# Ledger of designs, part 34: designed miniproteins, single chains

Each design is a single chain, and the fold is of that chain. pLDDT is the mean over its residues in the fold that is shown.

## One batch from the design tools (miniprotein)

Design m1245
Fold by ESMFold2-Fast:
Structure m1245 (fold): chain A 55 residues (1-55)
Amino acid sequence: ASAEEAVKAAEEAGKLLAEGRKEEAAKIGYQTSGVRIPASASTGGAAALILSAAS
């Protein structure tokens, strides 16, 4: 995946931590740090959900 996707994943993890969703933030961080490609697909879905909830 691209660097932009990694940055977006980091922002999503930050938002989850701010919301108190440590488990979801840890999952995104774990996947993004270790395996970017699978994390990109998962992060896309998570990003949409988080933006809907946090907005």
Scores: mean pLDDT 59

Design m1246
Fold by ESMFold2-Fast:
Structure m1246 (fold): chain A 110 residues (1-110)
Amino acid sequence: SKREQWLEELINSIDSAIDTLRWIGEGKKKGWSEMEKTIALARLLAERSEFLLVAERLKDDPEAVALAEEAARIIDEVMNLVISGKLTDEKIEEAIARLEGLRERARELR
């Protein structure tokens, strides 16, 4: 169904966001350049936009919308931490754990 396709897109987008956060964590440990910070923000913005697209496509499913919007909020929080220079390894791990929880809930909706 169209719902199952967009739930699979939500799961794929969560996996992509987790990979992006892991890449950011590795880059931060190596010392970030200004260009690498810019690339990190661009990638996070793309991940956020994909979650909002899923929410729009699943608008008739309130639980699926809530999952996609929560994923977008997690990415907004991480972007703000990157911009403010307050992103820590602990905050990256917290964001990944929250996204993994949303992925499990999305799988249960299938």
Scores: mean pLDDT 89

Design m1247
Fold by ESMFold2-Fast:
Structure m1247 (fold): chain A 102 residues (1-102)
Amino acid sequence: MTVTQPSSVTVKEGETVTLNRTTSENANVDWYQTKPGQPHQLVIKNGVRASGVDSRFSGSGSGTNYTLTISNVKKEDEATYFAQAKKGDEVTWGRGTTLTVV
């Protein structure tokens, strides 16, 4: 399986951003937020927002195309977002999308 993510996306604070990922085959989707010096934070699990995550974060999509959407983006959302695709026992990580907030 192949997981493809854009390397970088820039968004203005207060706007909505959509981060895309594509897989070579159908898979369940998790999204992780990663900041330098901090542990990976699960934000979307199996396409649904993870417990305790801000309501501005949402997951959508099906099949091979999935998106992470962040509404009313804040400077604190600036991070690298990694998509993880799972199908049966196969786990594949994307290379990450770095979100820059301006």
Scores: mean pLDDT 82

Design m1248
Fold by ESMFold2-Fast:
Structure m1248 (fold): chain A 63 residues (1-63)
Amino acid sequence: AFERALEGFREQARRAGVPDETIEKALRALRKYAAGQPPTPEEREALQKVLDAMNALADAERA
């Protein structure tokens, strides 16, 4: 289930135009949260950028 969720997240992030480098940092943040470990500031920032891009794409598709 978790691995499938990460694959779906990667696909959605690519659709939102996020660079693979940023997606990989965001995925590391998600894996660390799942393991009960804090991600690095860079990994947290990458996760936020992916979420912002996916929200922007969703808003644009509603227009």
Scores: mean pLDDT 81

Design m1249
Fold by ESMFold2-Fast:
Structure m1249 (fold): chain A 79 residues (1-79)
Amino acid sequence: MPVVELRVELEGDPPPEEELRAILETFSQKAGDAATPEEGAQAARDALLANPHVESADVEVRETPEGLALDVRIRFRPR
């Protein structure tokens, strides 16, 4: 399902802009590629937690007629 709404909250010590962009792009793509909202939320969470700079990630998903709405909170580890 396409991602039609995305809200991101960043906490902790975020990585450099280039790495942060890569993280945001990766989980957005994985969420959009999923067959269901639940799979999209899980794929996004897994992609975030696979990054060594991510301490925790919370992904909330809402299904809309147009696609997925994601509310994402990412806490980064101290550098």
Scores: mean pLDDT 76

Design m1250
Fold by ESMFold2-Fast:
Structure m1250 (fold): chain A 70 residues (1-70)
Amino acid sequence: LFERLKELEERATELYRAKDYDGAIAALEEAKRLIEEMAAAGEISEEDARRAIAHLEGLIEKIREEKAAA
């Protein structure tokens, strides 16, 4: 699961560097879903999942703002 999360993070970074903001946001939304699944499966605590999701949501907001400014 952490390997899949790393893959999604790397994909989001590559898309962001390519200025594919929609693609980067989509990859981060997939990462959020994976973290939610991990919490539901008991593989990560609800507290850790909440912190990770909040971090990803912050990144998504920044990318959306950057896209709107472009």
Scores: mean pLDDT 81

Design m1251
Fold by ESMFold2-Fast:
Structure m1251 (fold): chain A 113 residues (1-113)
Amino acid sequence: MRKRVLILVDRDTAEASPEARAAAEAAAEAAKRALEEAGLEAFVAWVPAEDLAEVARGAAEDGVDGVVVISDDEEAARAAVEAARAQGVPAEAAPPDAAAARAAARRLAEKLA
């Protein structure tokens, strides 16, 4: 119940259209709910795609226990996951889809159990 997970949502993904924003918000909520159901604290931050890797690295250095990245930019998401993992922090990525984000959050929760 005291491990902390940062959910990084790609702002560029969310700003593409009203439908993309709704999908990103639903994905973030699904990930947060899945992490909280697993007994983890979940925090959501909205970050431009270009800053995802830097923010993920900084959060890992600041002592978050895990990172979930939600983005339709597969390269930016991969870079953010690799940045967190390079600091020894488990990380998972998902597109802006509630089912995919929930699955990514559950995989992360299993690694933190």
Scores: mean pLDDT 87

Design m1252
Fold by ESMFold2-Fast:
Structure m1252 (fold): chain A 87 residues (1-87)
Amino acid sequence: MEELREKMREIVRRLLEINDRVKQTLAEYEANKDDPEKRQELLDELFDLGVETVKAAVDLVVIANEMGYGDKVRELTRELERELERE
């Protein structure tokens, strides 16, 4: 569980960094209204940042699934229910 928690924190930090970069690139896009080539480059960068955002989100879901997080949560819930019912 600890490894999954650390990985989640890492991915969240990366997502925040990507989001900040998206905002910066979008601001530059708005500032460069008179430069079509620069705007095309910035659009490509925004697309790449979007792909990175999706990949990070997918990685989080895949890691949770591969680690059996859903199954582990269900098992822990049943164990806790058993312990609480016993007491």
Scores: mean pLDDT 72

Design m1253
Fold by ESMFold2-Fast:
Structure m1253 (fold): chain A 55 residues (1-55)
Amino acid sequence: MAPEVQQALLKAASLAQETGISLRDAIEKVAEEKGDPELKEQLLALYDQMEAATA
């Protein structure tokens, strides 16, 4: 997994904790601020994989 993907995910987690929004919404905000649609797809795919693993 690319370090940039992990760093963006950690930023999203911090944003979610600070603002009280869901982790998914925080991921979408972080990806939109970076303006990288490939990164957004990678982050959402990782989030979906984590959700499936914890369900």
Scores: mean pLDDT 77

Design m1254
Fold by ESMFold2-Fast:
Structure m1254 (fold): chain A 85 residues (1-85)
Amino acid sequence: SVEERVEEILKEIDELLDEARKAVEEGDIEKAEEILKKIEEKLKEFNELYEQVENPEFKRKAAIRFTAAGIEMAGIRFDIELLKK
């Protein structure tokens, strides 16, 4: 179902965000940037599927998780910029 695909993508994003954060903590900027690129592709796929979600409760929860992921990704990008200086 669309909901199952959205849930799978959100889980993949969460796992990739954890990996990117660990890479930043280890000073592996190249690895962190490569993981962020993969997350960007998953976020694009999420947006296309999100338009097809009809269950309002699931759609609300998915939107909250998507927003949280975006905030975390922005934080990781900020930390990478600090490490490059």
Scores: mean pLDDT 87

Design m1255
Fold by ESMFold2-Fast:
Structure m1255 (fold): chain A 64 residues (1-64)
Amino acid sequence: VTDEEVEDLIKLLEESEDPEDRAKAARRIGKLGEAGEKAKEALEKALKDEDEEVRKAAAEALKA
């Protein structure tokens, strides 16, 4: 996993208008484990997202 892949996922999580894409980004970051540490702040912001599925995905990612 590259730093560039993590940055792309952070952008998708923060900037996508589609809640489904944001939820997928959060789940993918969670699967990266320690490599996803760069995304911790973005995941914490996603816990306050308007979409319930995005919030659930962010919570699961932070728990991993």
Scores: mean pLDDT 77

Design m1257
Fold by ESMFold2-Fast:
Structure m1257 (fold): chain A 72 residues (1-72)
Amino acid sequence: SVLEERKKAIELTSKVLKAIQAGDLETARKIIEELFEKLSDEIVDYAYKIAREALTPEQKEIFDKLVEEVKK
């Protein structure tokens, strides 16, 4: 259901933020892969926007690069 997807998006978004903030880029990459695999594109795009707003400029660059790598 859409509600279950939203709950999963919130959970995974929280985890990816913590991983990036801790410098655990391998964990962050795996969580980003799970977001793209398990959730609809619209929900992933929304989660990406929310996550990005909580990061520093340097962390945003790292996050953007990880997202780009996962999309390939």
Scores: mean pLDDT 82

Design m1258
Fold by ESMFold2-Fast:
Structure m1258 (fold): chain A 59 residues (1-59)
Amino acid sequence: KEEIDELLKDPEVVEFLKRIYERMLTEGKTAADIARELGLDPQLLGELLKHAFEKGLIK
């Protein structure tokens, strides 16, 4: 919880998540597909996206 909240305070992290979401829409990929391409944990990326949507940081 606190780790996710701290990451979402960073505007670079928020911008990164917006880019991931745009790639999901434009390339027809899942968050897990993008996570694998970038060498990230797909569960962590999914949680970051979920919390960013809940906070209204991504539309």
Scores: mean pLDDT 78

Design m1259
Fold by ESMFold2-Fast:
Structure m1259 (fold): chain A 72 residues (1-72)
Amino acid sequence: DPAKADETTARAVAELNEIAEKAKSAGDEETAQLALRYADLVREIGERTKDAEEVAKLAELSKEDIEKKIKD
C-alpha cells in the first residue's frame, strides 16, 4: 500500500528531524548531522521502494545507532 508507505516515511522523517533539532539545541552537532542523514535516507528509501516495512526497519536501526552514539 503506497499510501501506508508514504505515511510511515513521513512519520519516521519527522521523528528523525525532531531528534536532530533537539541535538542542535543541546550543542551536539555530530548527533544532529547523523539524524539528518538518516532522515534523508529514510525519505529516499520510502520514495524508491514504497515499502512501509523497509522504512520502519530502517527507522528503527537509525534510532538505535543514534542512541548508541549518545551513550558513548
Scores: mean pLDDT 82

Design m1260
Fold by ESMFold2-Fast:
Structure m1260 (fold): chain A 70 residues (1-70)
Amino acid sequence: SPLEKLLKQYEKELASTRRDIAEYERRLADPNASPKEGAIAATVLGILRAAESFLEDQIKKLKEEIEKKK
């Protein structure tokens, strides 16, 4: 099913996004980071969290559509 393939792709993207979030959370928490490095990490985290929310919403909608077709 095309929807099932798209669901697997979004699940993979979500897993990747969550790994990137964890990395930038570590960078933000680094006491040796400069204020500029911290500001960059915070900005990137904001973008990544928006992407996570988008992917979670798309996965939910795709799961609902797959269930409706059974």
Scores: mean pLDDT 86

Design m1261
Fold by ESMFold2-Fast:
Structure m1261 (fold): chain A 80 residues (1-80)
Amino acid sequence: MLRVGESLTAKVVLVHGDILVLDVGASAGLRPGQRVRLTVGGKSREGVVSAVDAEADLTGVRVDPSGFKAGDTVEVTLLE
């Protein structure tokens, strides 16, 4: 399970408005309301976990989606 200050790698499955859908979820210990930092191409943005689909093991993160696209590999750091 991911702990505060720990990072894992995820793929962006979908960009829908201000929500990035990542291919990691409850199995990694992500929960709605948690703050995360997403890093792609050396740039970081903070977001908030808005939803977790435990069956599909997907997470929706509310963040400024500028610079993200489906298929991107992002580093997810749990901030709390």
Scores: mean pLDDT 79

Design m1262
Fold by ESMFold2-Fast:
Structure m1262 (fold): chain A 84 residues (1-84)
Amino acid sequence: NEIEELEKALEEARKKGDKVGEAEALYNLGLVYEERGDLEKAEEYYEKALKLYREELGVDHPKTREVLKKLIEVGVKHLAKVVN
């Protein structure tokens, strides 16, 4: 349900050319997948959101830094599952 609503919001943002709205929907999708334990999908969505926030708001923007921090956290968690 939540994923379907966010995917619809993503499609609507893309159709309107709302790049910040697109990044926001992608970031929220990443958060939902992280909560569900799907770290691979969370990482993918955070990467897509980070790219758009960086392009639209710049590398130093608080939102860009927030998404980068989340991407690093998820990447570390993902690696922890395969490292002994």
Scores: mean pLDDT 84

Design m1263
Fold by ESMFold2-Fast:
Structure m1263 (fold): chain A 69 residues (1-69)
Amino acid sequence: MEFPKIQKLKLRMSAAGEAAIEEARYSTETWSSAEAQALADAIAAAVRETGSFTYESEEGEPAKMLKPK
């Protein structure tokens, strides 16, 4: 499964949701299809709640809300 290119992805969600997504990344050596789908579902749920997410780069570009069309 391929996700859009990101360096850092900040979702507008609770801290618990962010921790769960980060832990999922660290708990696997390689994302299985099922694990990738579960992560995608969690992200989709967060985006659906707010209709947006933020993206940050390491190169000093500020965090901004990205809204799907």
Scores: mean pLDDT 47

Design m1264
Fold by ESMFold2-Fast:
Structure m1264 (fold): chain A 86 residues (1-86)
Amino acid sequence: SEEAKKLNEEGKKYFEKGDYDKAIELYKKALEIDPEYVEALDNLIEALLAKLKKEPSEELEKEKKELLDKLIDLGVRELERAVAAV
């Protein structure tokens, strides 16, 4: 999705500025449009990690864990498809 890609790129710009809250918001919007957008998931996890380093939060830690589990599941599915194709 072009819209999801645009939101992801905007999120990256805010991340580079150190505005992790805005970056997180934009990456989440990209994932609402494309739930399997691996790059946006990676970027969201990175932004949550950056925020957690400054402000430890049990809520953010749980959110990060849920997203990491989703990213692992998507990676496993991709690997299964690649193996099945041979």
Scores: mean pLDDT 78

Design m1265
Fold by ESMFold2-Fast:
Structure m1265 (fold): chain A 81 residues (1-81)
Amino acid sequence: MYRVRIRATFASPENLAPAAEAIYQAAKEAGALRVEYTRVDEHSLEVEATFESEEQARKLADRMVEALKAAGATSVEVEIE
């Protein structure tokens, strides 16, 4: 199994809930077995998604980096393992 961990920081706290929901839906559409969301602080969120295949994990990671930057993220970190 492969895990994707996405951490994003925003200048505006109002962007966190829409960003978290978008990542959650994208992970489920990509075939995630589990999705866990943590609000780290008022400006930061972390999402961990688990997949059966590396291809599904990479697909989510690639899409979410660009989507989060477009949504106003000042920092986006992605890990696949």
Scores: mean pLDDT 78

Design m1266
Fold by ESMFold2-Fast:
Structure m1266 (fold): chain A 60 residues (1-60)
Amino acid sequence: SKEEEIKKLKEELKKLEKEGVRAVLAGDWQTVEEIQKRIKEILEKLGKLTGKPVEEIRKE
């Protein structure tokens, strides 16, 4: 369902955010760039699925 897809994407987003923090602390800027790109893609997909602006989704 649409709700299940949204839940899965939010779960992946939380995982990537944690990985991004770790990469920043490690000074692994290449991994940070890759994670940021993937986060942006997920946020855009969530925006289309929920009809919410990316900024509102990011706040969650």
Scores: mean pLDDT 79

Design m1267
Fold by ESMFold2-Fast:
Structure m1267 (fold): chain A 65 residues (1-65)
Amino acid sequence: SIEELREKIYEAIEKGDIGTVLRLLHELFKKLNKEIDKELVQKLVSAILAGNVEEAKRILDEILS
């Protein structure tokens, strides 16, 4: 489900696992039939690399709203 994918992405963000975040985000966008916002995804990756977990989760919620 979409909710299960969101939860798994949150867990991957907390672990700093960018590869898993991007894989699951791609799967989520495919299920939502939505185009990937490349600029927001780049901001998400930057927040994860900076270790800013709260900001990364906020950006994910923005991407999915």
Scores: mean pLDDT 82

Design m1268
Fold by ESMFold2-Fast:
Structure m1268 (fold): chain A 98 residues (1-98)
Amino acid sequence: MEEEFEKIKEEAIKRAEDLARKLAEQHGVDPELAAAQARALANYFLDLIYKRIKKLVEEGKITPEEALELFKREADRVAQIAAEWGVTVAELAQRFGE
């Protein structure tokens, strides 16, 4: 279970970085800054989601199989949101010198 979650997390973080670079290039934002922000956001939120899902399994509220499917769905959402937010944060940093 833990190894499967780590793989999903790593793949989602990579997707967030790749999408952030692509979106940043389209918007005239630094793609490496956007990717770095997307990585940080994706890692943070996926860790929170994993801890919550792990607790639900430990409390017997969901099965390990249901947990894996839920984490996959949440990881896909997080990758997209983290990429979009990463570009926004990078744009603000460039605009205001942060």
Scores: mean pLDDT 85

Design m1269
Fold by ESMFold2-Fast:
Structure m1269 (fold): chain A 65 residues (1-65)
Amino acid sequence: MTRLVAAEIGMIGIGIEYGVEVKVKLVDGKLEVTIYGEDEEKSKAAAEKIKEYGKALGIEVEVHF
């Protein structure tokens, strides 16, 4: 398993933890993450956690809502 696939799985897991839907795409060596959730605060919290997780792994992450 590549580090990018592991990171994608981790980010989806963060979405589950925060009760939001997360879709991840690999684009030009970075991960594009789209977050869908009813609760704006949960969506923001998930986005921040995903950005932190990506930074810790040295992976560029772009978040969309």
Scores: mean pLDDT 79

Design m1270
Fold by ESMFold2-Fast:
Structure m1270 (fold): chain A 89 residues (1-89)
Amino acid sequence: MTAADYLAAGIAALNAGDYASAISNFTKAIQLNPNNVTAYYNLGIAQANTGDYASAIASYTKAISLNPNNLVAQKNLATAKANLAANNL
């Protein structure tokens, strides 16, 4: 499978609500293409949906570092940070 194949499989899993499979496939896409903005962004979405806000913040931050014009990733990063803060003191 190529990075694009893993990205497509991850998106299909994400749409099905299979966040564990989505995380696995996006992680493989990133291993093959470490500059894959779409994979990092969607990895963050899958991680946030499992309540792993710390990992989601890291994934969104990487997506934004690769594409600073991704306003949706910036908004999702802010939401993930707020959710992490709400789960801590």
Scores: mean pLDDT 86

Design m1271
Fold by ESMFold2-Fast:
Structure m1271 (fold): chain A 114 residues (1-114)
Amino acid sequence: MLERLREEVLRILDEVLSDPDSNPFVEPPDLSMNPDYLKIVPNPLSLSEIREMLEAGEVQTVEEFLELIRQLRENVEKFYSPEDGVRHLMERIYREIERRLEPLLREEREYQAA
């Protein structure tokens, strides 16, 4: 990932982390309180873990970052019922991230095509 794009993705993520609606997704799930979690969600993921991956250079593209957010959203949809407010919070956060990433995804595609 271009360093400038990585810095912009981190800024977007930090703004999302400042939103209280992100609180259920910031930290890894407590597996001791949710014994069936790994049975339902074999690959757990949190916003804090995604942020650490970005800082460690483990995320190679803006598209890969969005894919990690999509995986987190899918995990939430698998674990929480359709009536659970947590699913609505995730949908709102996901749409905000996707909207903010659109110009960065376009810039990255143009750079890779050049």
Scores: mean pLDDT 83

Design m1272
Fold by ESMFold2-Fast:
Structure m1272 (fold): chain A 91 residues (1-91)
Amino acid sequence: SEKIKIWEKLVKENPENAAALLNLGLEYYLEGKYEEAKEYFEKAVKIAEGPLLVVALENLAIVYEKLGKTEEAEELRRKARELQRQLAALS
């Protein structure tokens, strides 16, 4: 996929680019490559902050669900909801 190549180039140039990691994970997910999508979303969760971390946690939960890890997926969703609530309270 040309989109995967674009995001891979951005991740190679800046491995701490959480947005690029999220987009690369999403492209793998859309191609049904859930294990690869998981790896990139896990990297995004490790480095992302604020609203991007919420998105990373939600996307990782979706992938865990696709991989049959339903309890881990629900825990990630709970973390995303709590972080979203905390971010809303800080305004």
Scores: mean pLDDT 87

Design m1274
Fold by ESMFold2-Fast:
Structure m1274 (fold): chain A 66 residues (1-66)
Amino acid sequence: MGEKVLEIVRAIFEGKYEEAVKLAKELAERYRGTFEGEVAEALALMAATVAGDSELAKRIAEAFEA
């Protein structure tokens, strides 16, 4: 788990926001209902926010509520 979180953080630092969102979504789906899944969801929202895309952030939040 920790290594996957670091991979997401690294993608954000490298400006690869789409990749960071994809990795975070995959991790959140795999660990849905766990603390790790919630961390991944937060990272996906953070990546979308840093990219300046509020609509993407909303879509990610909606996907995790399904």
Scores: mean pLDDT 71

Design m1275
Fold by ESMFold2-Fast:
Structure m1275 (fold): chain A 57 residues (1-57)
Amino acid sequence: KFSEEEARRRAEHAREALLAEGFSEEQADKVGEEIERLLLEGKGDEADRLGVRTMTA
């Protein structure tokens, strides 16, 4: 489980990584927002899976 500050930082890093991989700003924003939401809800494992699933081909 992450603090609010850590959840936001993790979501922002995930968003930046998606943009670097060539995803659109809209897609990166949606995924980052979902990751932050999951982390704030205490669903860290689900947030990790979402991030991995999105970035792995």
Scores: mean pLDDT 74

Design m1276
Fold by ESMFold2-Fast:
Structure m1276 (fold): chain A 95 residues (1-95)
Amino acid sequence: MVQFPQFDPSLSKKEILIQIHIEAAGELSVMLLRELGAPEEVIEEVRAIAVKALEDLEAGIALARERAAASTDPALRALLEQFVRNLEELLEERK
């Protein structure tokens, strides 16, 4: 189940949409990792990265890049690299 954070009513519509997309990118990555048979520890790490990205998108991107680089499984690496790209696109939209 996807759980969205409670949005601050002072946030712009653009910022709310960015936060929704960060959460959606995280949950999509988790679903795909489960399908690939990734260990639960990897899934928990990706969830933690998504939470970090909601608080600090640049820090979340840095953690996602580090996790992708540490992955020895090409399929897991490719999926994590896609997650990085999705977060980077959201950072660009924020500007």
Scores: mean pLDDT 78

Design m1277
Fold by ESMFold2-Fast:
Parts: C-alpha cells; structure tokens; sequence
Structure m1277 (fold): chain A 114 residues (1-114)
C-alpha cells in the first residue's frame, strides 16, 4: 500500500509541475485556472493518501472522488488550452497521463487498504 501511495504522490507532483509549466505558456486567465485546478488535484491526492495512511478508508474515498472531479475539469481545460496554444500540448498531454496514472495507483491503494 505505502509503495502505491508514494508512487501516486510522485506522479501527481510531476503532473502539477507540468501543469505549472503549461500555465506559464497559456494566456493569463487560462493559466491561472490551470494552476488552481492542478493545485486542487494535488491537494486532493495528498489528502486521500494521508487518509489511507490513517486507516480512514471512507475519507480516502471522498478525497479520491474530489481528485477525480478536479481531474475531469483539468483535462477538459488543458485540452482546450492545447488546442488554442499548441506549444502547451506536450506538457498538457504528459500532465494528464501522469495524473491519470496517479488516480489508478490511488484507487489500487484504497482497495488494498480495505
């Protein structure tokens, strides 16, 4: 379980860094929104991991659901930003892939903690 949580957090951190780089290349309003969503995603993944470590599986599931909702918004906005600003595309695509893998590992960790 701990190895899954450590990997999920590392992938989420890398996704946050790539989203930050993409935000810097986007227009200011889109960039600010990407940054806020990426920070919210990372915070939700951290909260889910902390709750798994505390043995609070119910709270971990709630944090995972929050992370999944933020991910959907981040992927939608990121894809739109990449369509308007092709320079952001490689950063956005990699951030989405890493964030998706982080959610997969987090789901596996929560299932293993049951």
Amino acid sequence: VEELLERALELARQALELAHQAAALADPETGASLEALAQGFYASVEQAAANVRAGDVAAAREALEAAERIFEKLAELGTAAAAENPATRPLVERAIELARKALELLREAIRAAE
Scores: mean pLDDT 87

Design m1278
Fold by ESMFold2-Fast:
Structure m1278 (fold): chain A 84 residues (1-84)
Amino acid sequence: EEIEREVYAALGDIYDYLGKKAFEQGNYEEAAEWYTKAAELYVKAGDLERAAQSYENAAIAYEKSGDTEKAQELRKKAEELRKA
């Protein structure tokens, strides 16, 4: 479904941008949530590299918020997507 994949990718870009803005403002937990949503949308779009990068950005945001366990989990997800 080409149109749906493009819609998922576009929505992922929006959430990735929201994550970046939240991160720049120091709202790290919010940034992590936006980046995680972006990654899930990139997976639906079939863009595993962007999905992996968004999971890595979410992991960095969780580390900044003090949630090291969630950060480690998301880094593992990013690695698995790059191995696929």
Scores: mean pLDDT 86

Design m1279
Fold by ESMFold2-Fast:
Structure m1279 (fold): chain A 92 residues (1-92)
Amino acid sequence: GKASELTAEAYRKVEEARKLLDEGIKAFKDGDYETAQKLFEEAIRKAEEAMKLAQEAYDLGNLPAPLIYMEAGYVLKQARKGLEEAKKKIEE
């Protein structure tokens, strides 16, 4: 049903966001701050999309959706921190 489809899409978006976060962290460690910034911005966007889809799935009665929402929220928080640090390094 629509709730299970939204949950599956939310989970895929969390996986995409996590991959982008990991790639952003690697770029940051390598000193590629411009690439890190772009990757963190994409991770933020995917995490926000995942949170929206998980909320919609929850509203339709899907019980696993809160766990996906929490996971997406964690990725969002980490990606926002990474973005701030990358911007600071670019200004140096």
Scores: mean pLDDT 87

Design m1280
Fold by ESMFold2-Fast:
Structure m1280 (fold): chain A 60 residues (1-60)
Amino acid sequence: MGMIVEAVFDYTAVKANELSIKKGDILEVLKVVDDDHVLAKSLKSGKSGIVPISYLKEVK
């Protein structure tokens, strides 16, 4: 989908399909999985995984 977002909090992956992120990391949202989760790609590492949407904000 190409939306660029920034992590507002640290998140540690609990499941293999999740992505660990640090506050300030920039990610690209690839798709919305459900109301609470997105599949995102870290622009820093190139890794993709599921992240809670509440941990992200759109970059203006």
Scores: mean pLDDT 82

